# Designed miniproteins, single chains, continued (2), part 25

Each design is a single chain, and the fold is of that chain. pLDDT is the mean over its residues in the fold that is shown.

## One batch from the design tools (miniprotein)

Design m4832
Fold by ESMFold2-Fast:
Structure m4832 (fold): chain A 88 residues (1-88)
Amino acid sequence: MKKVEEILKKLEELEKEIKEKFGEDDPITVTTTYLIEKIKEALKKGDYKEALELARKLVEYLEGVLGKDHPLTLKAREILKELEELAK
C-alpha cells in the first residue's frame, strides 16, 4: 500500500534526524528509536491500531522532552495524523 510505504519513509527520516541531532547514545535517541522500530513493525504486520497507539506514545514523549512546538515533535504529530487516517 502506497500510504504505508510513505509513513515508513517518514518514520525512517525522523529516526535519522533524531540520531543526527542528539547522537546514537542519547536517551532521547534510544527511546525514540525503540518506539519508531515498534511502529514500523506494527505497520509491516498490518496492525494499524497498535501502530497508532505507539505513535501517540512517541508524540507524548517528544512533547515532554522537546516541547510541543519543536520541529521533531511537529514531524511526529504529522506522522500520527497520517496513521489516524490509515486506521479509519
Scores: mean pLDDT 85

Design m4833
Fold by ESMFold2-Fast:
Structure m4833 (fold): chain A 85 residues (1-85)
Amino acid sequence: MEEEMLAAVEEVKPIAEEQYEKPDPERIRELAEASSGFKALLYAMLLYIVTKDPEEALSLIKEERDRILFNAWINGTSISEEVLK
């Protein structure tokens, strides 16, 4: 898991830098749809940063836990242990 998470971060990092200079939400959406697990979550987070549309970003997240993590992240709120269980 740790190595996969680090690899996902390293792959998403240059895309994030590119998007800060030239936003392209379609490119991010395509990358998110082609990805799974943590990488898909990272691309969904990047899409929200660019579009400011949480509903569109959430539609790209396939797992319920990742959707909860995304919502907690965008709201700056702590994740309730009861919700995650």
Scores: mean pLDDT 71

Design m4834
Fold by ESMFold2-Fast:
Structure m4834 (fold): chain A 101 residues (1-101)
Amino acid sequence: GELEALVEELIEALRELAKLCEELGQKDLALECEELAGLLEIVLGIEKITGEPQLDVLKKLAEQAIELARRAIAALPDNPAVQAAAQRVIELAEKLLELLA
């Protein structure tokens, strides 16, 4: 469904941001992006097993994705690739929050 597709896109966007952060020496940000992507995958797995949407936890993870992306922008302000990847994370997370409203 639309929710599952948005979460899958957010996972991919977080992993792209993690790769850029790792390549640019921002190892803690890279680890946090990978951990958040992993948590989102676990949530999707729970939904597939239970058949019930995990709305409250998805809202919290989307909020965390926005905060993490903003931290990446602040840490690497002169890197246009990081800014683009982080903005994609923010856009997808905001769209997810709108869908969950």
Scores: mean pLDDT 88

Design m4835
Fold by ESMFold2-Fast:
Structure m4835 (fold): chain A 86 residues (1-86)
Amino acid sequence: MLSKEEQIEKYAELIARLRAARETLIREGVFTEEQIEASIEKLKEEIKKTYGEEALKKMLELAEKLLPEMERELARALEELRREEA
């Protein structure tokens, strides 16, 4: 089972990835905007329920810090796919 710290980091990364990929996921029909927002809210509620408000705050702060890196990673991945499918 994941430790508190590991679960916070994992959920923060998932939230950051979902936020970074939001427009692409919606455009490609993988998820609706409502499904993405519901997934993020579920992750927030699970952390808050299991570890409390401070853990939720730490998770959200970490997700915000990770977002620019996830956006850069996604941009690079999309550019590589564009080259391979060109």
Scores: mean pLDDT 79

Design m4836
Fold by ESMFold2-Fast:
Structure m4836 (fold): chain A 63 residues (1-63)
Amino acid sequence: MEKYKITLKDGASPSDIEAEIKKLGGKVIYYNPLRNEAIVEVPKDKIEELKKLPNVTSIERLE
């Protein structure tokens, strides 16, 4: 599992993001609605799928 900070599209709901991340076998660690950001943990082999999610605008690897 790799940890990432993701930036979300305006209007993305926390429940939609959690569902999308769970489909990748990951989990949401933290959600910041004021910045449209989330800290997520996903399998290393699912990073390309994470980048393709419609509600994700940018990705930053943490550690």
Scores: mean pLDDT 80

Design m4837
Fold by ESMFold2-Fast:
Structure m4837 (fold): chain A 93 residues (1-93)
Amino acid sequence: EQEENRRLLERALELAEKAAKSTDPIDRDVYIALAQIAIHLAVSTPVDPELLREAAERLEKIADASKDPQVQKDLRNLAEFLREEAERVEAER
């Protein structure tokens, strides 16, 4: 499970980087939507909260590298969701 969750989070990060580097608004929206799907799949099964915190930190770095304020906002919102999900998982212990 953790290996699959890690792969989904890495896929989401790859898609986020593509969104941040894309100059086409349609490509950006598609990459962000796919990243959101990958993140939701990763959190649909039991997941290590540290993997979520690591992914959130990396999403924030990708957002900071983007020149598009909408991409920055969307990626930071995904990072916030991951941090909140990590807290939820930790609280269920």
Scores: mean pLDDT 83

Design m4838
Fold by ESMFold2-Fast:
Structure m4838 (fold): chain A 68 residues (1-68)
Amino acid sequence: MTLEDLTRELLRENPDADGEATLNMLRMMERMGFSIEELKEFRRAFVARDEERLREFEERMRAAQPPL
């Protein structure tokens, strides 16, 4: 699965979402160290409104500071 495939799946569940913005968000997360498999889990948690799982991703994003 590619980021483009994951974006397509997210748009299928949220057809009003901006595909380009969604893809850019996923690319940013990948640059923060998230793998494709972790992004798939993020999508699953987001769709399921799994607040506990989403908190784990938020904590990891907070720890991933962009390089200066």
Scores: mean pLDDT 71

Design m4839
Fold by ESMFold2-Fast:
Structure m4839 (fold): chain A 55 residues (1-55)
Amino acid sequence: MIKSLEELKKAEEERLKYGAEFRKDPSNQEARDKALEWQKKIEEFKKKYPEEVKK
């Protein structure tokens, strides 16, 4: 669960890393699943703190 802007930044970095791995190897379902999990956590944080994420 993301609780701070630092955790949000780390979550976005992880999402981009796994997204890039999936983009390079589309058969890597683990990378896709990890990217989606981090994206869900980011979306949960945005729902709780929309003003913090908007800027």
Scores: mean pLDDT 74

Design m4840
Fold by ESMFold2-Fast:
Structure m4840 (fold): chain A 68 residues (1-68)
Amino acid sequence: MDPTVARVLEHELAELEEELRRAEAEGADPKQIAQARKLLSQAREALAAGDVATASRLLREAHEILQK
C-alpha cells in the first residue's frame, strides 16, 4: 500500500467521523447516521487490510450520505 495514499485516506476518515458526530448532534436521521457509521467502520477495516480502492469507495459513500 502507498503510505502517502493511506495517510490521506486516514485523514479523510477522521474528518468524516467528525462530520458524522456533528450531523448526529444536529438531529440528522438516525438511520443515515447508522449507515454512515457502518461505512466508516468498513473503510477502516479496508485500510487495515491495505485495500485502498475499497476504502476510498466506502469513504465517498459515507460522505454522500452525510451530505444527503
Scores: mean pLDDT 81

Design m4841
Fold by ESMFold2-Fast:
Structure m4841 (fold): chain A 100 residues (1-100)
Amino acid sequence: GPAAVAAARQHLDRAIENAKKALEYLKEGKVDEAIYYLRQAIAHLRQALSVAPPEAVPLLKQAIDLFEEALRLIKEGKYDEAIKKVEQAISLLEQARAVL
């Protein structure tokens, strides 16, 4: 219902905000801060998934997978590749927001 959609949108907006902060820190070479904010983005997306309509679910799951891949790339020192994965995930979340 409308309340569930509003809750999904709120968690999605927080996930996008945290992902954008992670992207900024990653571009600055602030790896620990980037990891923290990526984990916060994933946590908010898992909360969004619990209340999201079916149309948003595949996009949210794909974004979580991309953030998890970005975290692995960061641990390997592959920061440019991690940046691309975070940017791809943010694009998917903006698409998910359009179908909420």
Scores: mean pLDDT 92

Design m4842
Fold by ESMFold2-Fast:
Structure m4842 (fold): chain A 90 residues (1-90)
Amino acid sequence: MIRIEVEGVLVDEEVEFNGEKIRLHAALKITEQREGEEVRTTLIGFGEAISGKNKGKLVVFVKEDIDPETDPLEALREAAEKGEFSVIKS
């Protein structure tokens, strides 16, 4: 049996990493349980760079194997503060 749980939250919060400001927009927490396998929880987050060289660009957060009990906003804030994100170049 496969069980997939998705928890999504919208956020409007500014964080700073290395002198650049990022506005956080959303976090998705995806928990997958497969029969015979351990629980896997993935965070997918979205934000926008609002200062510096990347101003106006989409910022994406992907963090695998997080604690299933972690609040998606707390996980997103932690990833942002640690610089665990990718800037989408278009």
Scores: mean pLDDT 80

Design m4843
Fold by ESMFold2-Fast:
Structure m4843 (fold): chain A 91 residues (1-91)
Amino acid sequence: AEEKVKEIQSLPEDKKKEVKKKITELQGEVIRAVGDSLEKGRKPGELAAAQALKDMSIISLAFGSEEEKENSLKLLKKAEERLKSLGIDPS
């Protein structure tokens, strides 16, 4: 996770803007996947939502302020815990 944060921080500004846009897109996708899983009881949607939350948390750690890093670490832990509860090794 930390090595991924450093990799993202070393990217050119145009690539950083692309990553920020991707965060917004992933947020909408996670909300939709969670909604679909709740209505249909589908485990694949739960797995996809947990993975997307993990990815967003890593990106937020790379771009966030010091305050935002604390919240991103909490979200990362929640995503890893959910993946573990689904039988997936979070690392």
Scores: mean pLDDT 64

Design m4844
Fold by ESMFold2-Fast:
Structure m4844 (fold): chain A 92 residues (1-92)
Amino acid sequence: MKEINKILEEFKAQVIEAFESEVDPETAKRFKDELERLVEEVKQGIADGEDPLQLLEMLTQRMAVKAQLEGKYSLAQKISELGARAVAELQR
């Protein structure tokens, strides 16, 4: 697989930008802190031999559901679209 860590870092950066554009700074900081922790857990899972596609799908779903539960439906959709693009890049 090509550049899994790079794809994951680009996904993380794009999701952080989405939080900062759609929500207040305090909410964006909470989402950023949680996303950073989850991305590190995903990187560790990949290093331990877990499926990168499955882990990225789970990360995307978890963040999208979190945004939806906080009433941020446009953010949840944007996160899902960013995750789909990252999955497509991993399959190249």
Scores: mean pLDDT 79

Design m4845
Fold by ESMFold2-Fast:
Structure m4845 (fold): chain A 69 residues (1-69)
Amino acid sequence: SEDVLAVFVLYLKRLGYSDEEIKKILEEILSNPKYLAVFEKNPFVQILLDLIPKKDLEEARKRLKELGI
């Protein structure tokens, strides 16, 4: 889902990845349904979606659009 990808973008940004590097990683994940399924089925991801401040999720969703995903 877009929210799972948005959380992943925030994580990669925290690790110091560039927008170009993040876009390449996201394109690899989107090309492999197994990666997306793991993210969506992981209970830690669901907990993170509930605990992440709404403003940070909204910013991450905006960044996904800016990356052209």
Scores: mean pLDDT 72

Design m4846
Fold by ESMFold2-Fast:
Structure m4846 (fold): chain A 66 residues (1-66)
Amino acid sequence: MTEDDEVDEIIAEAEKLGLPELAETMRRYRERFGGDADTYRMALLSHLKRFDELDALLEGHRARLA
């Protein structure tokens, strides 16, 4: 596969994980940075870590509001 194909796989994984906005952001970044798959992989991992923390915070707030 080309580098583009690798980036597409990473973007598809982001969508599969329920992160469509991240997938769109990655497509924009591809146009700016080129097809560096490592960059996109790191971005996905970083975002997933923050999403996990954000999800815990959101659950706390949701419990208080319910």
Scores: mean pLDDT 67

Design m4847
Fold by ESMFold2-Fast:
Structure m4847 (fold): chain A 93 residues (1-93)
Amino acid sequence: MEEIEKKLKELEKEYEEAKKEIRELARELAGNPEERERMIRELRAVLEKMKANKAAFEEGLKKNMSPEEQKVALEAAEKQIELAEELLRLLEE
């Protein structure tokens, strides 16, 4: 069964689609400084929590999931953090 490879490819496609969406969102927010500042503050808080929780998440995966499932879950978590960081960088331009 090549199910893991299929899940990783689907995750990559979703990631590329999400990157396009965050670029469009950043462009729209460029016209609204107040909403942009609010989003920056909220993203910083969320990103800090996501990074702090990543270690606990990894430990949890080791107890309850196969190594293959852990790989997919960790890849998804890393891509979510990367998307949040990219949106933050675009908004801070």
Scores: mean pLDDT 78

Design m4848
Fold by ESMFold2-Fast:
Structure m4848 (fold): chain A 98 residues (1-98)
Amino acid sequence: SLKEMLVELARRLSEEAKKHNLEELAKEFEKLAEEIEKNDMSLEEFFVRLKQIAYKFNLNDLIKKLDEIGLKLEDNVNKEELLEEVYEAVEEELKKKS
């Protein structure tokens, strides 16, 4: 389900942040996973929440990349591929900050 995919991605993002010793960012991704589990979340809302986290941590290149990926939400895109692009964008940004 979309919910399971979003929860899994949010938890994967938390683990990636932990690998770079970004504990506060990891906590924000865990909170996102908990919010999705409790209240469901649309793919559009998920992108809004990711951008809010990116703004909070001054991840400016990630904000720009999320905007580019988010334009694909208007198309019939493979959701699994789109979510992997999100993971890769976060991983690339965090490598620059460690």
Scores: mean pLDDT 84

Design m4849
Fold by ESMFold2-Fast:
Structure m4849 (fold): chain A 65 residues (1-65)
Amino acid sequence: SLIDEYLEKIKTSTPEQIEELANELAQESTVHPDGRKLLQYASEALRGVKEGLTPEEIVKKLEEL
């Protein structure tokens, strides 16, 4: 799924790359039937980066959604 694809990318990404991926998810959310969930994932990933979480911690938070 699109979500699984983004979670895998986040695991190997820098904070800057995670911000880019989150922006891509937010754009996809406007046309996707599960857009609200994609937007929630994007928002949580961005929050994690701002809080200084590691990519692994961010993925764990997203998997709890």
Scores: mean pLDDT 80

Design m4850
Fold by ESMFold2-Fast:
Structure m4850 (fold): chain A 67 residues (1-67)
Amino acid sequence: MEEEAREWEKKMKESDFETQVRIFVEWLKKVLGVSEEEAERIYEAMLNRDVETLRELGEELRRRRPL
């Protein structure tokens, strides 16, 4: 929970951009229940700075959260 988020912040500070994106995506899988396919799309879109794809994925995730 909160402690896990703080550990995630530590890893982010120590890692390069690619590793930071990977840690973020793994966090999304654990906290929001993002599927493996969604996680891979988010990872690729973030690395490529594909804002349009990230927007679409964000909208899908909003719908899949409780209510």
Scores: mean pLDDT 68

Design m4851
Fold by ESMFold2-Fast:
Structure m4851 (fold): chain A 84 residues (1-84)
Amino acid sequence: SLAEVVERVRAALDRLVAAGPAERERLIAEIVAWARTLSPEEIAAALRVATERAAELQAAGAPEEVLLTVARLLAELGAVGNEA
């Protein structure tokens, strides 16, 4: 369901923000692999949630490394959506 996708993306982003560099790479790969199993509508929902969270992190003054990591995740999720 879309609600399950939204909650999973939120949980994944919270883990990503709290993680160290090596863990972030693993988590991004895990999220992207999962995203490839989603419908176009679910990918659109995931992108929306991730974009909202990225804006919140930017407004909160998150470190540049975290912002770049989230930006990379957004780019990869967008690429998955474009492949559908």
Scores: mean pLDDT 82

Design m4852
Fold by ESMFold2-Fast:
Structure m4852 (fold): chain A 80 residues (1-80)
Amino acid sequence: MEEELKKILVNTAKKTAKEKLEELRKLGASDEQIQKIEDEVNEKLQKAENAETFDEASKIVSEILRFLEAEKARQEAAKA
């Protein structure tokens, strides 16, 4: 059950990351910026998938979501 919950958590994070990357493109982020963000997110997602506990995976997912939100805020500020 814990392993199934971890898979749901990571899969939800993957979906949210894809949606946030599309939002960044709409805000005017370059292909280079998107690729760098995607690479960092994918590295962190791999760490979350390989985490021994749900708590470790949850912490990493929270870091990914915070990172994406910060990048969105940065891009919005640049557009304003």
Scores: mean pLDDT 82

Design m4853
Fold by ESMFold2-Fast:
Formats: structure tokens, C-alpha cells, sequence
Structure m4853 (fold): chain A 81 residues (1-81)
């Protein structure tokens, strides 16, 4: 697997974990903070993490449900593989 594909797979896995935390009742803001910490710890560049967080926050601000927001980001990451 290429380094780029590995990065996208890591992002997808972290986003799947975020969806699980939302189903367990963790607030969306805490899930976003958790996603940032996990992605940075996994070596994902800060610019990529900030871009994904900006997209998530924009969707949430537009009234998109948190679960759908994280699902969209995961699907986007998987499509880039």
C-alpha cells in the first residue's frame, strides 16, 4: 500500500471511531477534538486534519446531523484510495 493510501486508511479508521463515539452519546465537539488528537498522533499532517475539521464544522453549522457529517468524511477518504 502506498504512503498516501495508508494515510487515507488511517483517516477512514479514525472517522469510523468518531461515528461510534457519536452513537455512544459523546458530544460532537468532543468527537472533533478526539479526531484531531488521534489524527495528529497517527502522523497525519496538521493541514489535512484542519481541512477535514473545517469541512465537518461547516456541515454541522449548516444543520447536517453529526453522524451523517462523519460518514461523509469517511466515504470521501475511502474514495481517494
Amino acid sequence: MSPEQQQLQIIADILAEAERLLREGVPAEEVLAHFRERALAAGIPESVVDQLLAMARDMLAQGVPAARTFRFLRDLALQEL
Scores: mean pLDDT 77

Design m4854
Fold by ESMFold2-Fast:
Formats: C-alpha cells, sequence, structure tokens
Structure m4854 (fold): chain A 95 residues (1-95)
C-alpha cells in the first residue's frame, strides 16, 4: 500500500495528472493537482489532513512549488504536491 501509493504519486507527477489517493487501512493520503484545478474543498481537505490553518495552505499553494509531507496524530502519512503550469509542462516533456 505504501509502496503502491509512492508509485501512483510518481506516475501522476510524471504524467502531469491530477491524483487523489487515500488508503484508510494503511493510513496514507496522496494529493497531486495542477494549481489551476485547486478548489476551496481541496484547501479544506489539505488543512484537515496536515492539521494546519486554511490560510497557511493558501499561502503554500500560492508559492511556485508546494510539497507537503506530514504524519498526523492518527498515524496518517500525507503527501501533497501542487503543480504550477510551468512545472506541469516540464513534467510532460521531461518525464
Amino acid sequence: AEEKAAEEFREAIRNAENLFYEDEENKIAVFVKHRKDITEEDIERISEWLGIEKEKVREWIKKKKFNGVKETKEGYYVRVYIMSEEEAERVRKQF
């Protein structure tokens, strides 16, 4: 499950794909999205997973790169990756 989540994460990045993967049994959550596809619901979800304020999540997304990894108190391993337009184009051409 953890190895599978890592592989799905790598494939989503490589293909510049949007990915939402959650494995409750192994307590893994993986989020990969193009910056332009981010919704208020996504910000709320990331805020809940990482245990940080929505305002901080918005600031992180506003940066050219967002790469968040956190283990929650419930043992959840959360990985978040937000692609910029330039980063998505680079991934499509280089991966």
Scores: mean pLDDT 71

Design m4855
Fold by ESMFold2-Fast:
Structure m4855 (fold): chain A 75 residues (1-75)
Amino acid sequence: SLEERADKLYEEGRSAYEKGDYQRAVKLFEEAAKLYEKINPERAADAYLMIADAYHRLGDTEKAKEYVEKAAKLR
């Protein structure tokens, strides 16, 4: 299902994040968030917050802020 694909991508993103591979984590969480936006906006918001944290770890504070704002617009 769409949810199973999104969950797998989110899990892979979390694994990449835990290994310190923040660029890979961003890509995986972006794909998960796109799928979640169609079915579960709260999970999409969670994925955007993980992207924001990954960008903060990469030193990209402007991108981090952008994704915090994206998460805030989802319910």
Scores: mean pLDDT 88

Design m4856
Fold by ESMFold2-Fast:
Structure m4856 (fold): chain A 70 residues (1-70)
Amino acid sequence: MEEKVKEIEEKARKEIIDALKNAPTDQEALSRIGEIAAKAFKELQKYLDRETANLRVIKVVNEAIKEAEK
């Protein structure tokens, strides 16, 4: 279970970093991040309750943004 959760989080993190580095505008980057976050939230809800899944997605998004700013 936790292994699957980590896999979903890591995939989302990588996709968000890619969006931030390769999107032509900040608006387009945010749009792509929103889609990635929504998909990750849906997948995480298969293993976690809604509240926990939402908190995990927020954490992944924040961590990915910090990593991309380096």
Scores: mean pLDDT 82

Design m4857
Fold by ESMFold2-Fast:
Structure m4857 (fold): chain A 81 residues (1-81)
Amino acid sequence: SEEEKKLLEELREFLEELGLSEEDVERLIQAVKNGDLQEVQRLLNEAAARRPDLTPEDVRRALEKALETAQRLSEIRKKKG
């Protein structure tokens, strides 16, 4: 849906602004689409390990944004029943 696309694009933009690579952003978007919150945290920790300029606060904000996006996607999908 257009609402799902907008949420995912907003998440993508946020992650790109934090300086995550296109590959890391795509992997995170897929994990969020799948509702795999453990994978989201694992991927963010991996990205932070490769990017020493990413602060713990940046990682926390990215995780929070990804979790909020996953929750909103779940709510949109449930509304179709």
Scores: mean pLDDT 81

Design m4858
Fold by ESMFold2-Fast:
Structure m4858 (fold): chain A 65 residues (1-65)
Amino acid sequence: AATAAARARVDEVVARSKQALLDGNYDELEKQAEELRALAPAVTGDGPAVEAMADNLLKQAEKMK
């Protein structure tokens, strides 16, 4: 249940991040990356993948500055 809830939250963050990328909203990308980092320990077996997603969002946000 907890892992499933965390994965559902990751999906929400990914959807918001896609919208932020389309809007050029780097502040929102940084916020979503922080959320992913917070979720990584809760996503059993997928922590490193979620952390990699957060790093990618931060790199995209940096490119927008």
Scores: mean pLDDT 80

Design m4859
Fold by ESMFold2-Fast:
Structure m4859 (fold): chain A 85 residues (1-85)
Amino acid sequence: MEEHEKALLEELKPLVEKLEEKRKEIGSEKVQELLREAAAKVKAELDALQQRVEELGRPLSEEELLALMEQSARMLKEGLEEVIK
């Protein structure tokens, strides 16, 4: 689990760098505005995933947790990509 978290964080690193570049280009306030919009969209997707997990009525396996984390990370990545393009 920990190793997979590290891999996901490493994937986000280039996006964070591009986000800083975008912040310098259009200003912090505008970037925060875009991030807020992207966050709201991601939250809706995550809420849907949480409902699916609750429907299982049992603890997730290691493989299921990994898949869920991968999906969540992909949603976050897509949201950030929408901001920075």
Scores: mean pLDDT 71

Design m4860
Fold by ESMFold2-Fast:
Structure m4860 (fold): chain A 98 residues (1-98)
Amino acid sequence: MEEEINRDVLLALVDIVYGITKSDLKHAPPEEQVKIVEESAKLADRVIETARRLVPEGAPEVARHAAENFEALSKTLDPEAAEVARQHAERFRKLAEE
């Protein structure tokens, strides 16, 4: 039960990062989008690493969810930032397969 709660909390944190990132990007000029995506990827990395330590069975799901969120972001961004988001989505997808 506690492991289940911890997994759900980590999934919620990934979604919170996604929500904040979308909000920041809505008001960001193209030149700031890359920095926002990179900072969001660092937060997602922290959540995934925390999942890997505390809830290893849930870590692939957390990483996959982060990959899906960054894939979704890539569809709304200017080309340079979209490519950075796609690269992080691919990286998170590989972490989910480990």
Scores: mean pLDDT 82

Design m4861
Fold by ESMFold2-Fast:
Structure m4861 (fold): chain A 85 residues (1-85)
Amino acid sequence: KEEEIKKAGKEFVDKMKKIGDERVARYNQAKAEGDARIAELSGDPEAVAQAKAETQQRMNDIAAEAAKKSKELFDEYKKKVEEIK
């Protein structure tokens, strides 16, 4: 019982780390793609402003997806611990 709870906790921590690592990787990719698009639009201030807003929205969406996955993982962990108890 105690060992099962500890194992569930370790799996939760490992999966949380993976979600964090994937969020950082996606964030860096979105920023790089956004920066490239902004460079292409450099002669148009309105298009540059829009591209910056779109990049920020994409980064916000990545953070929201990571938060959703973290909540789902926490709910899964709680259910697993409840089943062991």
Scores: mean pLDDT 84

Design m4862
Fold by ESMFold2-Fast:
Structure m4862 (fold): chain A 72 residues (1-72)
Amino acid sequence: MSLEEIAKKIYERLKKNPELRYLVERLTPEQLELQKKIIEKMIELYPEDAEIIKKIVLPKELLDEAKKLLES
């Protein structure tokens, strides 16, 4: 699955469950780098929502799922 598809899928899930946006979890450096790439791609795809998107902190579970999808 492409980074673009992952970014779209995660953003749609976050729109349905806003509570997931602000979970404070300790992320590994690898997860932080993946979060950065996903957020940057979300802003590229949804520039009208950029102010909201840049405030998102992705849950560790979603980052782990995204990594598996990128490695497939």
Scores: mean pLDDT 75

Design m4863
Fold by ESMFold2-Fast:
Structure m4863 (fold): chain A 60 residues (1-60)
Amino acid sequence: MDELLEQFRKVLSQLTEEEIEGLIEYYRKWKEKYPQYKDFYDFFINLAKEILEERKKAEE
């Protein structure tokens, strides 16, 4: 991944679980509104989901 993706991942890691879930729903809504950018929104949704799952694993 490039440096921008690493920085975005680090920012997401500082957010609460609830904030990350809210961000995922926000991008899902934007994906519906702007389907031409679906790959872009899917990328960020998947990255946010990955970080959310990592945080849930760390709590176990």
Scores: mean pLDDT 75

Design m4864
Fold by ESMFold2-Fast:
Structure m4864 (fold): chain A 85 residues (1-85)
Amino acid sequence: NAAKAAIIVAIVNANKAAINAVTTPAAFLALVNSLAAKISAATGLSAATALAIAITLAVNINNPLSALTALATAAIATELAIAAE
């Protein structure tokens, strides 16, 4: 729902400086995995759904990583479903 979407955005925004400080793809993936764990814990979403959302939001904050586009597409659909609740 909209409340879950707001919690997710707040978690990612709270970590925006850390996301922007990442200079390697490996460090970026490690950070989005950490964000996914926080999102899952805060919202009750599955680890896979939380990871997809974390990747989508982190990519929008930092330079896009083309390798993550498919996961980002799935996360957008999930964000829309959460917002519709």
Scores: mean pLDDT 64

Design m4865
Fold by ESMFold2-Fast:
Structure m4865 (fold): chain A 116 residues (1-116)
Amino acid sequence: ATVTVETTLTAKGPAKVRVRVLDVDEVVLAEEELTLKAGETKTLRYTFEVSDEEARRRNLLVFVEVLGGKGEVELESVTRNEALGVTTRQRGVATEGETSVLEVERDDEASRRARA
């Protein structure tokens, strides 16, 4: 089964950032360092092939750390899990010396609150 992560970073000022994609056991599946200009938006795409059993048990989390720079870096990440038919959205902001603050939203959660 395929799990796709699409991460968009928007820098308010020049920044050097580290992006990591982790599974629920904090195993690093992808890691990149990027330099962003003031007002720059970059989109990163990762695709992982996993067994259907692993895809049903795992969700992926994206962490952004600002290694140096001025101002905030905004994070939006969308993870699509084909085996579950679930989309997870993460949003956060990070400043120098901090990791992104995550908000996690799932379509599965929205479906559960919907009318029968």
Scores: mean pLDDT 70

Design m4866
Fold by ESMFold2-Fast:
Structure m4866 (fold): chain A 58 residues (1-58)
Amino acid sequence: VALVFGGTDPDVVVELIKQVKPKYVAIEIGAISHLSVASNVREGLAAAGLTDIEIIDI
């Protein structure tokens, strides 16, 4: 299962991932730095113990 987010706050993304527990997460952020948001999401997932989820840039 994969989740797709665009223009969403990293904290909201992490919270949804904790509920759905997807294998992959895809993020599209046209007006915001992909690297910064992806890094923040990855850090939040690691803090929550979710280490097997891959973040994909769309």
Scores: mean pLDDT 63

